# Ledger of designs, part 3: designed miniproteins, single chains, continued (3)

Each design is a single chain, and the fold is of that chain. pLDDT is the mean over its residues in the fold that is shown.

## One batch from the design tools (miniprotein)

Design m8074
Fold by ESMFold2-Fast:
Structure m8074 (fold): chain A 120 residues (1-120)
Amino acid sequence: MYKVSSVEEAVKLILLSLAPITLIASDNKEKVKELVEELSKLPVPLYFFVEEKFADTFEGLEHKVITEDSDLKEIAKEILKEVKKGKRVIVVGSKELIEKLKEELLKLDPSAEILTIELL
């Protein structure tokens, strides 16, 4: 997990990694909003999965909301399905959600290329 204090460094890591899946842990709603604005400018097909507490920062973008009642194994399956369609998947949530979701992704596909960022 890369720790970054700026949205600019998070965007650089996403662009340099080429990983089809990026998991972003944050509790900072203002930085998540700034990150969404920067990611929406990228000329690549992005698909967003977003923890419910950040869902309003994704207003106007296609995204899937992850709630407390969401089955993370089914979310992991959906992420891998979108990656197979040639989309880059970005997941934004709390550190606890991101750690659990990474475990479910690696259980389904141990070879999955996953970039994990903690945005402080």
Scores: mean pLDDT 85

Design m8075
Fold by ESMFold2-Fast:
Structure m8075 (fold): chain A 66 residues (1-66)
Amino acid sequence: SFTGTLEGDTLTISGLSEEQAKKLAEYARSRGLTAKVDGNTLTVTGVTREQAVELARKAYELLEAE
């Protein structure tokens, strides 16, 4: 499974596959957010709590599709 951590306006999601991290980063960028991929970890900055929940839900959908 994956782990999500929200600190201030920075959301870090770890435990994704590299493909899942890239797809989720593209999704975040399409929503106007700044996203960085480092292997199996996605870091998104400038998120609201609501956006963090949406991104975590999207990550879970990508995980369930596998």
Scores: mean pLDDT 80

Design m8076
Fold by ESMFold2-Fast:
Structure m8076 (fold): chain A 69 residues (1-69)
Amino acid sequence: MQKIKIYVNKSVKDESVAKVKDLIEANGGKVISEEEKEDYVVITAEVPDADKLIDEINTIDGVSAVVKI
């Protein structure tokens, strides 16, 4: 599995965070941690196919960035 970090805008976080988590779980991934920062909620996840999921997660409103780690 590949690790990814997802940066969700804090102003829209509740709905967008839920959508990100649902998409990760639907694709066989696992949420490892969720950390609240000043401007963002940062979600760290392990996913089977990071490249596929990065494209899908970036379609969610409020997602600012997705990076492989």
Scores: mean pLDDT 80

Design m8077
Fold by ESMFold2-Fast:
Structure m8077 (fold): chain A 95 residues (1-95)
Amino acid sequence: SIDDRLDELLQRFLQLSKTDPAKARRILEAALRTIFDIAEQNNDTDTLLQVGDISRYFNLTHDVATSGERLFDLIRTLPDSQKQVVIDTVERELS
């Protein structure tokens, strides 16, 4: 299921945040950009604010792991079609 894929991707991301934080940061930035673009196209102000909050937290703390956990929490709130686009972005960046 999509939720099972998100759980697997989150665990892989958290492991990567410890072993290759630069790559984890690139994945975080790519996923946030993807969500921003979708939310902007749909005039989804709530999602745009959440993307901004995660980006601000990351820029202040450089905490990739916590920023990633917040990112995946946000992805879980999206419609399944939008979840799939973000999952595809994360999987591509993990390759």
Scores: mean pLDDT 90

Design m8078
Fold by ESMFold2-Fast:
Structure m8078 (fold): chain A 68 residues (1-68)
Amino acid sequence: SAAEIAALQAQIDHLEAQVARLEARKAAIRADASLPQATQDAVVAELDAAIERLRAKIAALREQIAAL
């Protein structure tokens, strides 16, 4: 139904906003000259893992819409 598609799209939009915030955080960490390179790399790796988990959820929700 249109209502189900709208609800799934709202979840996707929410998750995409979370990804955008994590990408901004990643850029801020990389721009922070006060952090050692190893610390930047470790934090960015954790953020990348979180982004990948969110992208997997977005993909699953898009598949749900496609199956409707």
Scores: mean pLDDT 92

Design m8079
Fold by ESMFold2-Fast:
Structure m8079 (fold): chain A 68 residues (1-68)
Amino acid sequence: MEKEKLEVAKEILEYMEANPEDVEGMTPEVQKRIEEAGISTEVSVEALREHTLERATEEERREMERLL
């Protein structure tokens, strides 16, 4: 469950980095995946980052910090 949320959050952050001008334009499909993983789309990017890093393994945490 927490790993699944981390994978979704990581995918979102990768999408945001690849499409920085389109961060507000996340598709309904991406938003639905976030909600299904129990991550609120109303949460700020900073809060999502902190939530993801708290549950990440040491390696995943280093990778996420590099993306942000």
Scores: mean pLDDT 55

Design m8080
Fold by ESMFold2-Fast:
Structure m8080 (fold): chain A 78 residues (1-78)
Amino acid sequence: EFEREVIRALGEIYYAIGKLDLERGNKDAAAESFIKAARLYLEAGDFEGARQAANLSMEAGKTDEAEKLLKEIDEKEK
């Protein structure tokens, strides 16, 4: 499905942006990018990618938002 593939690719882009921001010490920006990546992965049905991105966002400081997103991922996967 073309739409799902494009959404997953956007998730990969934000995941990469988040990693670059972490390397540069921009933890807040990294956390936001990881949240965006997690939401895009979730929309694309990539539950593993979504969890990985949400966990990285939590580690980068978006604890409350990432925790809520992890619960949403669990709900959608079932």
Scores: mean pLDDT 82

Design m8081
Fold by ESMFold2-Fast:
Structure m8081 (fold): chain A 65 residues (1-65)
Amino acid sequence: SDAEEFLRERPAVEEALATTPNPDMRTQGQLVLEGIKKIEEGEDFEKVKKEVEAKLLELRRERAA
């Protein structure tokens, strides 16, 4: 399922956060991990996915401004 695929990304995201020197990459990774945590806590996958995508889009807009 899409939720299982998303949750499967968790160890890769955690590793990237532990090793990245880039604060922007760390912020993005933290947003993804928060999404994963919400899904693990029983939040709707589609809702969480849209929330994470919206937050990532906002970060992109802030960088362009």
Scores: mean pLDDT 75

Design m8082
Fold by ESMFold2-Fast:
Structure m8082 (fold): chain A 63 residues (1-63)
Amino acid sequence: MPSELELSERAAVNLNRAARLGDAATEAEVQALMRDYAAGRISHEEFAARLEELEARIRAREA
């Protein structure tokens, strides 16, 4: 499993990628996911899984 710091860094990178694509909806989803994790509303495992889904979506749009 990625560390908490690694997941936070990955989220920040993906937030910037979504912003560059002009994908406000995906950007908002990354921000919401980061807030939910920081507030303890989702687990580390759920944060990692949802981030992977968002990364796949961003990657598909960059291709």
Scores: mean pLDDT 80

Design m8083
Fold by ESMFold2-Fast:
Structure m8083 (fold): chain A 81 residues (1-81)
Amino acid sequence: IAALSRPAEQIVADAKGAADKAVKSEGTEQTNYLVAAMLLAVAAEIAGDTEASKTIYRYIADAERKLGNEELAERFEKLAE
């Protein structure tokens, strides 16, 4: 896919960075970082890299759990399966 030409390792690293920043942020900035991580997971999935997508969903689930959003964390854990 022309929209996703970066190595999977770079996409996963960028997504982890976004999830980590979300945990340290609040309000709109937190939401923006979580959305960025989700878009990277979706981009990896569309590109056919299921392992990268699952890894990113696990990072998002961990971030949501650290933020106290247990229901969202459980949903992202299911996406990582």
Scores: mean pLDDT 78

Design m8084
Fold by ESMFold2-Fast:
Structure m8084 (fold): chain A 82 residues (1-82)
Amino acid sequence: MGLSREQLEREGEVLLEALEELKKEIEESEELSASKYAAAGILVSAALLQADWLESAGLHELAARLREAAEELREALKKLKE
């Protein structure tokens, strides 16, 4: 594999930051563009996959944080649709 444990950890932290920023943007918006909605869905899927890899690498705490952030973003998307 081309990714070390350290690289997986860094990528996980970058994804966590992206999830948190996008959730803020959604919470501040009355409406979300279709492209941002699609991007949010892709980001949730990527974060869940990354969390599985982090869990396998023994990075349980970061994996749990990513899963929580992904779920929070998913709920924010549902709430935006009302």
Scores: mean pLDDT 78

Design m8085
Fold by ESMFold2-Fast:
Structure m8085 (fold): chain A 94 residues (1-94)
Amino acid sequence: MKKVWEKVKEFIERILNEDLTDEQIYELAKELVETIFKETNGDIEKAKQLAENAIIYIRIELYLAGVPEDRIYRIVNVFSEAVEEFIKEKEKEK
């Protein structure tokens, strides 16, 4: 899943290099979640698992880069919100 991990790297690089607002982080997270769903061929359970792995990876990379723990929690929460909203929209289509 090259596209998913390229988007994960882009997300991390933008967090590290730019003073992103929560809204901008949400939009980037939404794009990443959409990519995950597409690459899992619409399998919601696989998409959830891949999103969880992406969140864990992002959290570890930000921690290793010296991002403060409180900022990491905010970023992870915004990402989790984007995942939940996307899943709700897809469940609503059934």
Scores: mean pLDDT 79

Design m8086
Fold by ESMFold2-Fast:
Order: sequence, then C-alpha cells, then structure tokens
Structure m8086 (fold): chain A 65 residues (1-65)
Amino acid sequence: APEDYTVRVGDLELPVLSVDEKGVTAAAHPALRVGDEVTIIDPDGKEYKGRVVEVGADSARVERL
C-alpha cells in the first residue's frame, strides 16, 4: 500500500500517497524543489533513487531514477 512507502529528503521523511510503475506521489513539503534527488524507501526498507519532477500545493511527484 502507498502508506508503507516513504520519501526521504535529507533528514526529512514524507508520507507517500500513491505508487505506480514510474515512481511515487508524496505529500507536499516546503523543502521540495523540482529537480531534487530524493530517496524512495519501499515497505521492506529498500532504498531507490528518485527525482522530484513536479511540486503542487498538496503533493509532489517523484520519478524513480
């Protein structure tokens, strides 16, 4: 389920709202910028590189690298 994923930006952890084949949609945060490299953490704790591709008012889109 999406809630079992996390997006980590530095020392900040953001909840994930949805997951698909390309990446995740995470909760929006003022620290997020388009182009930021972030870590996607799956339910088993495995880490993947991601990049912020879109930032909205309520959510941010992160694609897996």
Scores: mean pLDDT 83

Design m8087
Fold by ESMFold2-Fast:
Structure m8087 (fold): chain A 71 residues (1-71)
Amino acid sequence: MSRQEIVQKLGEYLKERYGYSSMKAYLAGMEVVDMLEEGKSEAEIIETLQKRFGMSREQARDVVRLAKELL
């Protein structure tokens, strides 16, 4: 699966499950993939998503889990 396909799937998931706007969902999906590819820990990614996108810990953990399954 391409990087762009993963980002798109994460964005669609965030829009459908949590009601994020298309822009916010896309940016969050991109950031998760970037951080995972950089080798950042799950804890660091969760903290970043909470601070930058206002995600709950539950929402952040859920999207990180999905991203790891798609990568």
Scores: mean pLDDT 84

Design m8088
Fold by ESMFold2-Fast:
Structure m8088 (fold): chain A 80 residues (1-80)
Amino acid sequence: SEIEELEKKIKELEEEIERAREEVERLEKEYKEAKESGDGIKYAGMAIRLIGAETEIEVLERAKKKAEEKLAELKEKLEK
C-alpha cells in the first residue's frame, strides 16, 4: 500500500529529524566550548558541521511535509 509506504517514510524522516536535532544541540554545546577555550581551528570546524546539520534538518523537514501532504491526499481519496 502506498499509504503504508508513506507512513513508514514519515516515521523514518521523524526519527532522522530527531537525531539531527540532537546532533545540532551537541554541536552547539561543543561550538560554545571551543569558542570559550579560544581553539580557533576547533570552533571553525564545529561551525561548518553545525551549518551542515541545520541544512540537513531543513531538507528532512521539507521531505516530511511533502510526504504528509501526499499521505493526506491519498487518505482523503480512500475515505471517499
Scores: mean pLDDT 83

Design m8089
Fold by ESMFold2-Fast:
Structure m8089 (fold): chain A 55 residues (1-55)
Amino acid sequence: VQPRTPAESSARALLLQYQKDFPQQALDNERLRQFAAAAETTIETVLYVAQQLGL
């Protein structure tokens, strides 16, 4: 619904791929750091997007 920044869009794509590959796995700090680096954003932004996705 809301327009997303490029960083938020990248983080969302990474989180959705992770959910598809590992649906029963929780996000840990290492994975959050990897997604933040890949999306060129902060861990807080990745965590915020994950919370919006119900992860």
Scores: mean pLDDT 75

Design m8090
Fold by ESMFold2-Fast:
Structure m8090 (fold): chain A 93 residues (1-93)
Amino acid sequence: MSAAEFLKQSPPSLKELEEREKTASISELMYLAMEYFKAGDYQRAIKLAQKVIQELPVYSNAANLLISQAYRKLGDLAKANEYFERFMLGTPT
């Protein structure tokens, strides 16, 4: 069994993600944000990733990159560029 296989699984349904969100720890929110992004719910992915940035700054780089990609999917290039720049700057200086 390899951890790499877990990353290749089909995304769970939106209903499953909503139920997990209700009981999720702050550390699990980043995983849920990625799964919402894969499921096409870019707005929910952005909201969860923003919570991760606020509560766990050590994950801010991954969260900023996810938010940037989600805004690009939504067509908000100004917000996408803002979060991509935050990603490139790394953890808040």
Scores: mean pLDDT 73

Design m8091
Fold by ESMFold2-Fast:
Structure m8091 (fold): chain A 74 residues (1-74)
Amino acid sequence: STALVATQNGDGPFVAEVVPLEDLQARLKELTGEEVPEEVLRTPGSYVLANGVRLAVLDDALRRRPLILLSIPE
């Protein structure tokens, strides 16, 4: 019932946080500045948001929760 979200700003290190699934869309909007559609979060893959933020949705096979990688341009 949680997601692991790892955020990279520019070429810096990834910073990981654990987010409850019910708060995930709100937290992603705070981090990215864009609303991430639920359909994207349900479909593993790599995406580019309208503002150029890169988003990867991966499955955590051990915990059956999404792993989300964010790459935010400068």
Scores: mean pLDDT 77

Design m8092
Fold by ESMFold2-Fast:
Structure m8092 (fold): chain A 98 residues (1-98)
Amino acid sequence: SSVTLTFELPVPVTPDHEVYWLARAADGAVTTLVVDHRPVPGEPRGPRFSASSEGKTATLTITDLRPEDTATYYVLVLDRRTNQVVYFGEGTRLTVEP
């Protein structure tokens, strides 16, 4: 099974923005999964994750869903030059049953 999480942004994403997809697991651990549409190197779940952003919409698609994908997922948008936060959205909760 697969799921696509859709995040609505207050402003359009531009080339001057760096987009992060993050997950907060049940134990409170926060991990960066995807940066600028590319899974983080060395993330074992990376091949199952794909992301895109266009206009005011950011999406994260997770394939071959597993119980360990249970987490709250976030989108963080930074300015590339200053590394200042442009937008940090509220999380989307995903629960995957065993």
Scores: mean pLDDT 81

Design m8093
Fold by ESMFold2-Fast:
Structure m8093 (fold): chain A 98 residues (1-98)
Amino acid sequence: MFSATASAEAPGVSLTMSVEYDEETKVLTLSMTVNDEAAGLKDATVSATLTLTEEEIEEILKEMEREDTDWARVMRALILGKTEEAAAIMKATLEKKL
C-alpha cells in the first residue's frame, strides 16, 4: 500500500530510487536508476522484488537503522515515505564522491 520515490543529482551523476509495497500480495519492489558519466552508466536500472510481511519489513527497517550507512538511511526513509529526507541523503552521498 505504500509507494515512494526520491531523486538526487550531482555534476555528471543522477540517481532515482523507488519503493512500492502491495499489502495484498505482500510484494516489496525496490528500483534504482543511475546515470553516472564517469562510470559510463546511462539509464542503468536495477530492481529487486521481495515477498515480505509487514512484520518482516519492520525488522528490515530496524536492521537498516542499526547499520547506519548512507544507503541504509536512504532505503529506510523511502520505506517510511520520507521522500524529502531520502532525496537529501542521496544528494549528500553523491556530493561526497565528487
Scores: mean pLDDT 77

Design m8094
Fold by ESMFold2-Fast:
Structure m8094 (fold): chain A 66 residues (1-66)
Amino acid sequence: SLVEELRARVERQPTEDGKIQAIADFLTSQGADPEEVQRLAEGVKAGDREAEEELGKLFRERLAEA
């Protein structure tokens, strides 16, 4: 399943930034706008709570459509 593939990718990442990037790459593969996803991922890595909430919302919406 897509969720199991994502889990495996995230678990393979040794850093939090790597885990965030794995989620961003997954969203892009599911048809999310690469530029928006990368902007949000960089915000999350920088500790931006608003970016974390926006990325989480996008993730939930895309996962429901997949």
Scores: mean pLDDT 79

Design m8095
Fold by ESMFold2-Fast:
Structure m8095 (fold): chain A 83 residues (1-83)
Amino acid sequence: REERAKELARKIVEADMKQLGVSEEELRERIEREIAELKEEKAELEEQYKKNPTSEIKRKIVALESAIGLLESELRIIELARE
């Protein structure tokens, strides 16, 4: 069970490293930077939403939350691949 998940995580990380030509550490740092940038953009949109609550701004916030969640899942896959 866990061994299968670790094997899949390792293959995913290795494929991403090969495609981008980066180390596991560099891949992790890139994802962490992107998460930080998206969280900052989300905070700005949340302030805009307080001043002008539109469905368009709300949709952008939800899209950013989804993107952040996916990137955080990628970080968890990298952690799982550490064996």
Scores: mean pLDDT 80

Design m8096
Fold by ESMFold2-Fast:
Structure m8096 (fold): chain A 96 residues (1-96)
Amino acid sequence: MRKKFSEEERKKYEELKKEYGEVVAMIAASLGFSEEAIELAKRYYELLTKLAEGEEVDVAELEELLEELVKRGDLESAELLRHLAEKAGYKLEKPP
């Protein structure tokens, strides 16, 4: 990662990485390490993993998560999730 962390942010990142994995830690870091950000990052990672492994996911849950990511300003994670869902054959609502 190219982003500089404070000592406290670095410690939070390492703790999240150990407990939930690097992807969750990175997304939580981008969203400011709030409890809501951590829960959003966990949901994102679960759906991303299911899509990558070819498992079935709920379209409504995908759309809800995409809206939440866009609302919080994480456009890159939203674009990746949408791209993988579309590649897997899911019909999603059009981007804004």
Scores: mean pLDDT 73

Design m8097
Fold by ESMFold2-Fast:
Structure m8097 (fold): chain A 80 residues (1-80)
Amino acid sequence: GAIEEAIKLLEELIKKYEDDEKAAAILEATREALKVAKENKSLQGAIDALEKAIEELRKLGREDAAKELEKQKEKLEEEL
């Protein structure tokens, strides 16, 4: 499902940005939030978690990571 795809994307981004401690911490926290959203069957919870991560990554200047999460958020919004 869309939440599962978002979790996989976050795992890939965590590896890609492993040397960026602040970005990696945001991505790890977001992955955990998505796991909680999946267990609770909360599509809105998953969207909210991605939106928060996008904002935090943009504040760090990680527009590339933010854009990848934004595309995944759009896929989740289509499931509403």
Scores: mean pLDDT 86

Design m8098
Fold by ESMFold2-Fast:
Structure m8098 (fold): chain A 65 residues (1-65)
Amino acid sequence: SDAELRAKARAIAAVLGGDPRYRHRWAAIEAYLLERGEAVTARELSERFGIPEAWVRRALAAVGV
């Protein structure tokens, strides 16, 4: 559902953007996740936002994606 997509996007953005190194990207990460939906990959998030792919993969797994 749209509500579940928003909740997951917020949770992932909070995990990644909650790191002080990426805090300035928090809003952009959330917006991108909402736009891409379930089709988003750890690789494209890593490339878009300059976050190590392994950390993105851990964040996605932690949120249950």
Scores: mean pLDDT 82

Design m8099
Fold by ESMFold2-Fast:
Formats: structure tokens, C-alpha cells, sequence
Structure m8099 (fold): chain A 63 residues (1-63)
């Protein structure tokens, strides 16, 4: 179980985890969570994983 290593997680599994988390993010913390996801994208060595983090961050900023 890739419990803590988000950068080595399968892109599809990561997207599912972020989708499940999205409705639980309070409006006041969306910008902070989006910033965290953008940082994770910058630290990702896998371009597909980085793309998933960037997409999730963009969705939070647009909401």
C-alpha cells in the first residue's frame, strides 16, 4: 500500500484519491491545498503524476 509516497503512486490511483478528497476540502483552505499540490507536482519525477497534481490544483483554484 503506497500510503505516504504520493510521487510513486499510479496516476489513476492518485487521481481517484484526490477526487475523493476534493469534496472534503473547506473553501477557506482550497488555495493552500492547491499550492501544496503544485509543490508536489514540481517535486514529482513522473510527468504523468505531476500532471495529475497540476490538474487537481487547477480544479481547486477554479472552485
Amino acid sequence: MPELDLTSTDPAELRAQLDALFPLVPPETRAAVAEMLEQLAAESTDPEVAAVFREAAARLRAA
Scores: mean pLDDT 72

Design m8100
Fold by ESMFold2-Fast:
Structure m8100 (fold): chain A 70 residues (1-70)
Amino acid sequence: SGLEEMVTYTINQNPTFSKDQLLQQIENNITTSVNLEKSFQGASQEEIEREIEKRIKEARKILDEQLAKQ
């Protein structure tokens, strides 16, 4: 999925970033992406927020797994 690629790209582009700084960048990217998706243009604010939270949770897991490989 595009989430794993985005997380890996963010890590590689920001070698000096702390885990918290990487997570902040990832969260910003997810928030922007969900709000721009056609499938969510007619969705309620609650549905948008739920999808953002779901993807952030998955991205945090991917970030932890990728950092553990270092």
Scores: mean pLDDT 82

Design m8101
Fold by ESMFold2-Fast:
Structure m8101 (fold): chain A 73 residues (1-73)
Amino acid sequence: MLEELERRARELIENSPNPLARELARAALDDLRLVRERVPSPVPEATPVQHEVAMELRYVGAEVDVRLAERLA
């Protein structure tokens, strides 16, 4: 799903004539890269549940941004 969402964001950046849609897609792509960067990383001494929730919220936020960009496109 992460890979699919990244692909959708990239397609919006490449194909959308709307600069706002492209900006939203780029912001989503940045959030997805942040999720990827942290997913394989060792969790800090902070609780594992907080780390998991933070990553899930980042992913959901990116999904919403892609959906909004698709509507603007």
Scores: mean pLDDT 72

Design m8102
Fold by ESMFold2-Fast:
Structure m8102 (fold): chain A 88 residues (1-88)
Amino acid sequence: DAARKQTLEAIAQAQKEAERIAKLDPQKGQQAFQLIDDALKAFDYMTKLDPTKGAIEMLKGAQQMTGLLQQVRDALEAQKKAQEQAAA
């Protein structure tokens, strides 16, 4: 239950980061949503192969994916801010 809740929260956060990326760069946003969809499919497959190990890998993968999307968003926001400062 706790691990499942943490996984769902990480996926929800990843989706929010993908929405933020889409507002900054629509093409990269589409790629982020595709990554989330592919990850969900992989998580389902891993859980079916080994319910115990699959659940652990699913949680780890969701957290890693969210962290990577946060880094991409931060990089895009930094690029936009740098462009705005150069224009000012």
Scores: mean pLDDT 79

Design m8103
Fold by ESMFold2-Fast:
Structure m8103 (fold): chain A 118 residues (1-118)
Amino acid sequence: SPVDELLDRALALVAEMKRLAEEAKKKFPEFKEELEEILALLAEAEAHLRRARETGDPAALRAAAAKLGEVVELANKIYLASKDEELKELAKRIAELGREGVELVARALRLLEAEAAA
């Protein structure tokens, strides 16, 4: 379905954000706690996206969007706090992917709500 395609794309973005956060964590131990928080939020977002894909539950989509929004906020905080250009680029990329994920989830939610109203 169009919803499943959007959720599969959002899951792919979560996987890429996890890869970038793990790379950042290995190179920048001073931000280990913040990056571990991002990884935990991404794991929660992934669980909510998988539940939404399995069940079509709009509450799971809202939960996934909320967790991705928290990832964007934390990545932006790392971007502003860091003086290292490599870490800034990794954090910026995580925030960009997170915002794209929120938009994909919002589109999936609109499609599910339209189908329920029809």
Scores: mean pLDDT 91

Design m8104
Fold by ESMFold2-Fast:
Structure m8104 (fold): chain A 68 residues (1-68)
Amino acid sequence: MKIVVLSTGSSFEEGAELGRKLGEETGDEVYVGPTELSEEEARELGRKISEETGARVYLLYKGELIEV
């Protein structure tokens, strides 16, 4: 199953590390998204990705991890 991490603001490095850890723990393909989306834009994009692909989507914003 695919896992997508959408990182917003200054926490891209945290998103990349979390994505790597999730990929290692689950054996799934992990994709880390762009850092320039607002929280609202990232939530909407994450919802669309989840609905269209069945991937597990996480939003990382200012160190907070939210499952979409």
Scores: mean pLDDT 70

Design m8105
Fold by ESMFold2-Fast:
Structure m8105 (fold): chain A 85 residues (1-85)
Amino acid sequence: MLAELLERIREAPLDEEVRREAGAALTALAEAHQDDLEKQLEIARAVAEMMLIVLEAAGEDVAAAREFIEKQLKELEELVEKQKE
C-alpha cells in the first residue's frame, strides 16, 4: 500500500528534505489516482526503485529495504488484480 511505502520513505536514512518531498509527491499522486490502482502501483514501483538507488548510493545495505518494498508492491499488485475481477 502507498501508505506503507510512505512510512518507509519517512524512516529511510535520507536527507529530511528529500523524505518530505518524496512523501508529498506520493500523497499528491495517490490523491490524483485514487480510482486507478494500476497507476498507483506503477508510481509506487518507480518511487520504490528510486529510493533503493538513493539508499544504495548513501552506502546503506538495501537488501532489507528491497524485501520490504517488494512485499508492499506485491500486496498492492494483488489488490489491483482482485479489483479487476
Scores: mean pLDDT 65

Design m8106
Fold by ESMFold2-Fast:
Structure m8106 (fold): chain A 71 residues (1-71)
Amino acid sequence: MPGALSPEEARALADEAAERGREALKDPSVEGKIKAVAAIMTLLATAEAAETEEASEYALEKAREMLEEFK
């Protein structure tokens, strides 16, 4: 599909989003919560756009980890 993320692009984007989300989760403010949710949404979008199943599963696992940490 046009706009599909290569495995390397998907992994890089997932790693970046996961890092931003982990940092945001340290902030209990509304801004921190919004940033954490935005990072989770980016991980889900990355999984959907990923060209391969392995890259999609990688992004989904990062999203699952962040959802478990979200309070």
Scores: mean pLDDT 80

Design m8107
Fold by ESMFold2-Fast:
Structure m8107 (fold): chain A 74 residues (1-74)
Amino acid sequence: HMEKLRKIAEVVGELEQKLAEIVKKHNGTLKDFDIELDENYNVKKITVDFENLTPEAQEEVDRLIKEAKEKLEK
């Protein structure tokens, strides 16, 4: 239980930091970042909202979100 929550916090923190770096690099803005968990602490949804993001940056963001979900599901 606690170990899983710590892993979630670490993966989420790393994802948030990487997303902020990509957004800043591409002159965009990170408007919102949220993670929704189900009753078994599995990731149900990751919501990320950006402003002024390029197609290349959006592709990188989508990849990072996918990787984070995979890490949290395993």
Scores: mean pLDDT 76

Design m8108
Fold by ESMFold2-Fast:
Structure m8108 (fold): chain A 80 residues (1-80)
Amino acid sequence: SSKIIELQRKIDELAKEAAKTKTPEAVQRVIDGLNQLIAELRKEAAQETDPEKKALLEHAIKQAEQQKAELEKLLKELEE
């Protein structure tokens, strides 16, 4: 999906900015991007009939959710 590729690219750019600035606001933008990516991946996984492609989408969702959890922990530490 072109939308998934665009979201991944946007998240990569936001993540680079967050790493540079180390602000809660920059980290939150990455989390917001990941939420959009997870929603789009879930939508595609629900429509996918090929078991192999569905497994790859589910793996991508799990990785994005893990990255989000790590950033949410970092956000909490930055706000303390």
Scores: mean pLDDT 86

Design m8109
Fold by ESMFold2-Fast:
Structure m8109 (fold): chain A 72 residues (1-72)
Amino acid sequence: SDAVREVAELLRELRRTLEEHWDDPEKQRAAIEKAYDRVLEIARKSSDSEEEALRLARELLARAAALLEAEE
């Protein structure tokens, strides 16, 4: 799905940011939080409730991670 591809691209960008700031835990934490917020925002657009959005966000992350692993 388009959402899975969007989240996969976001995870690639997050990975790059974590590698660029490997020696800065605060910048790494901020990057992780920003990425999580963006995934949740994507999930909320296709969800009728906060509980559904949280479930969809977890599913999108799992599917995106599996897609990235398959490309390695």
Scores: mean pLDDT 83

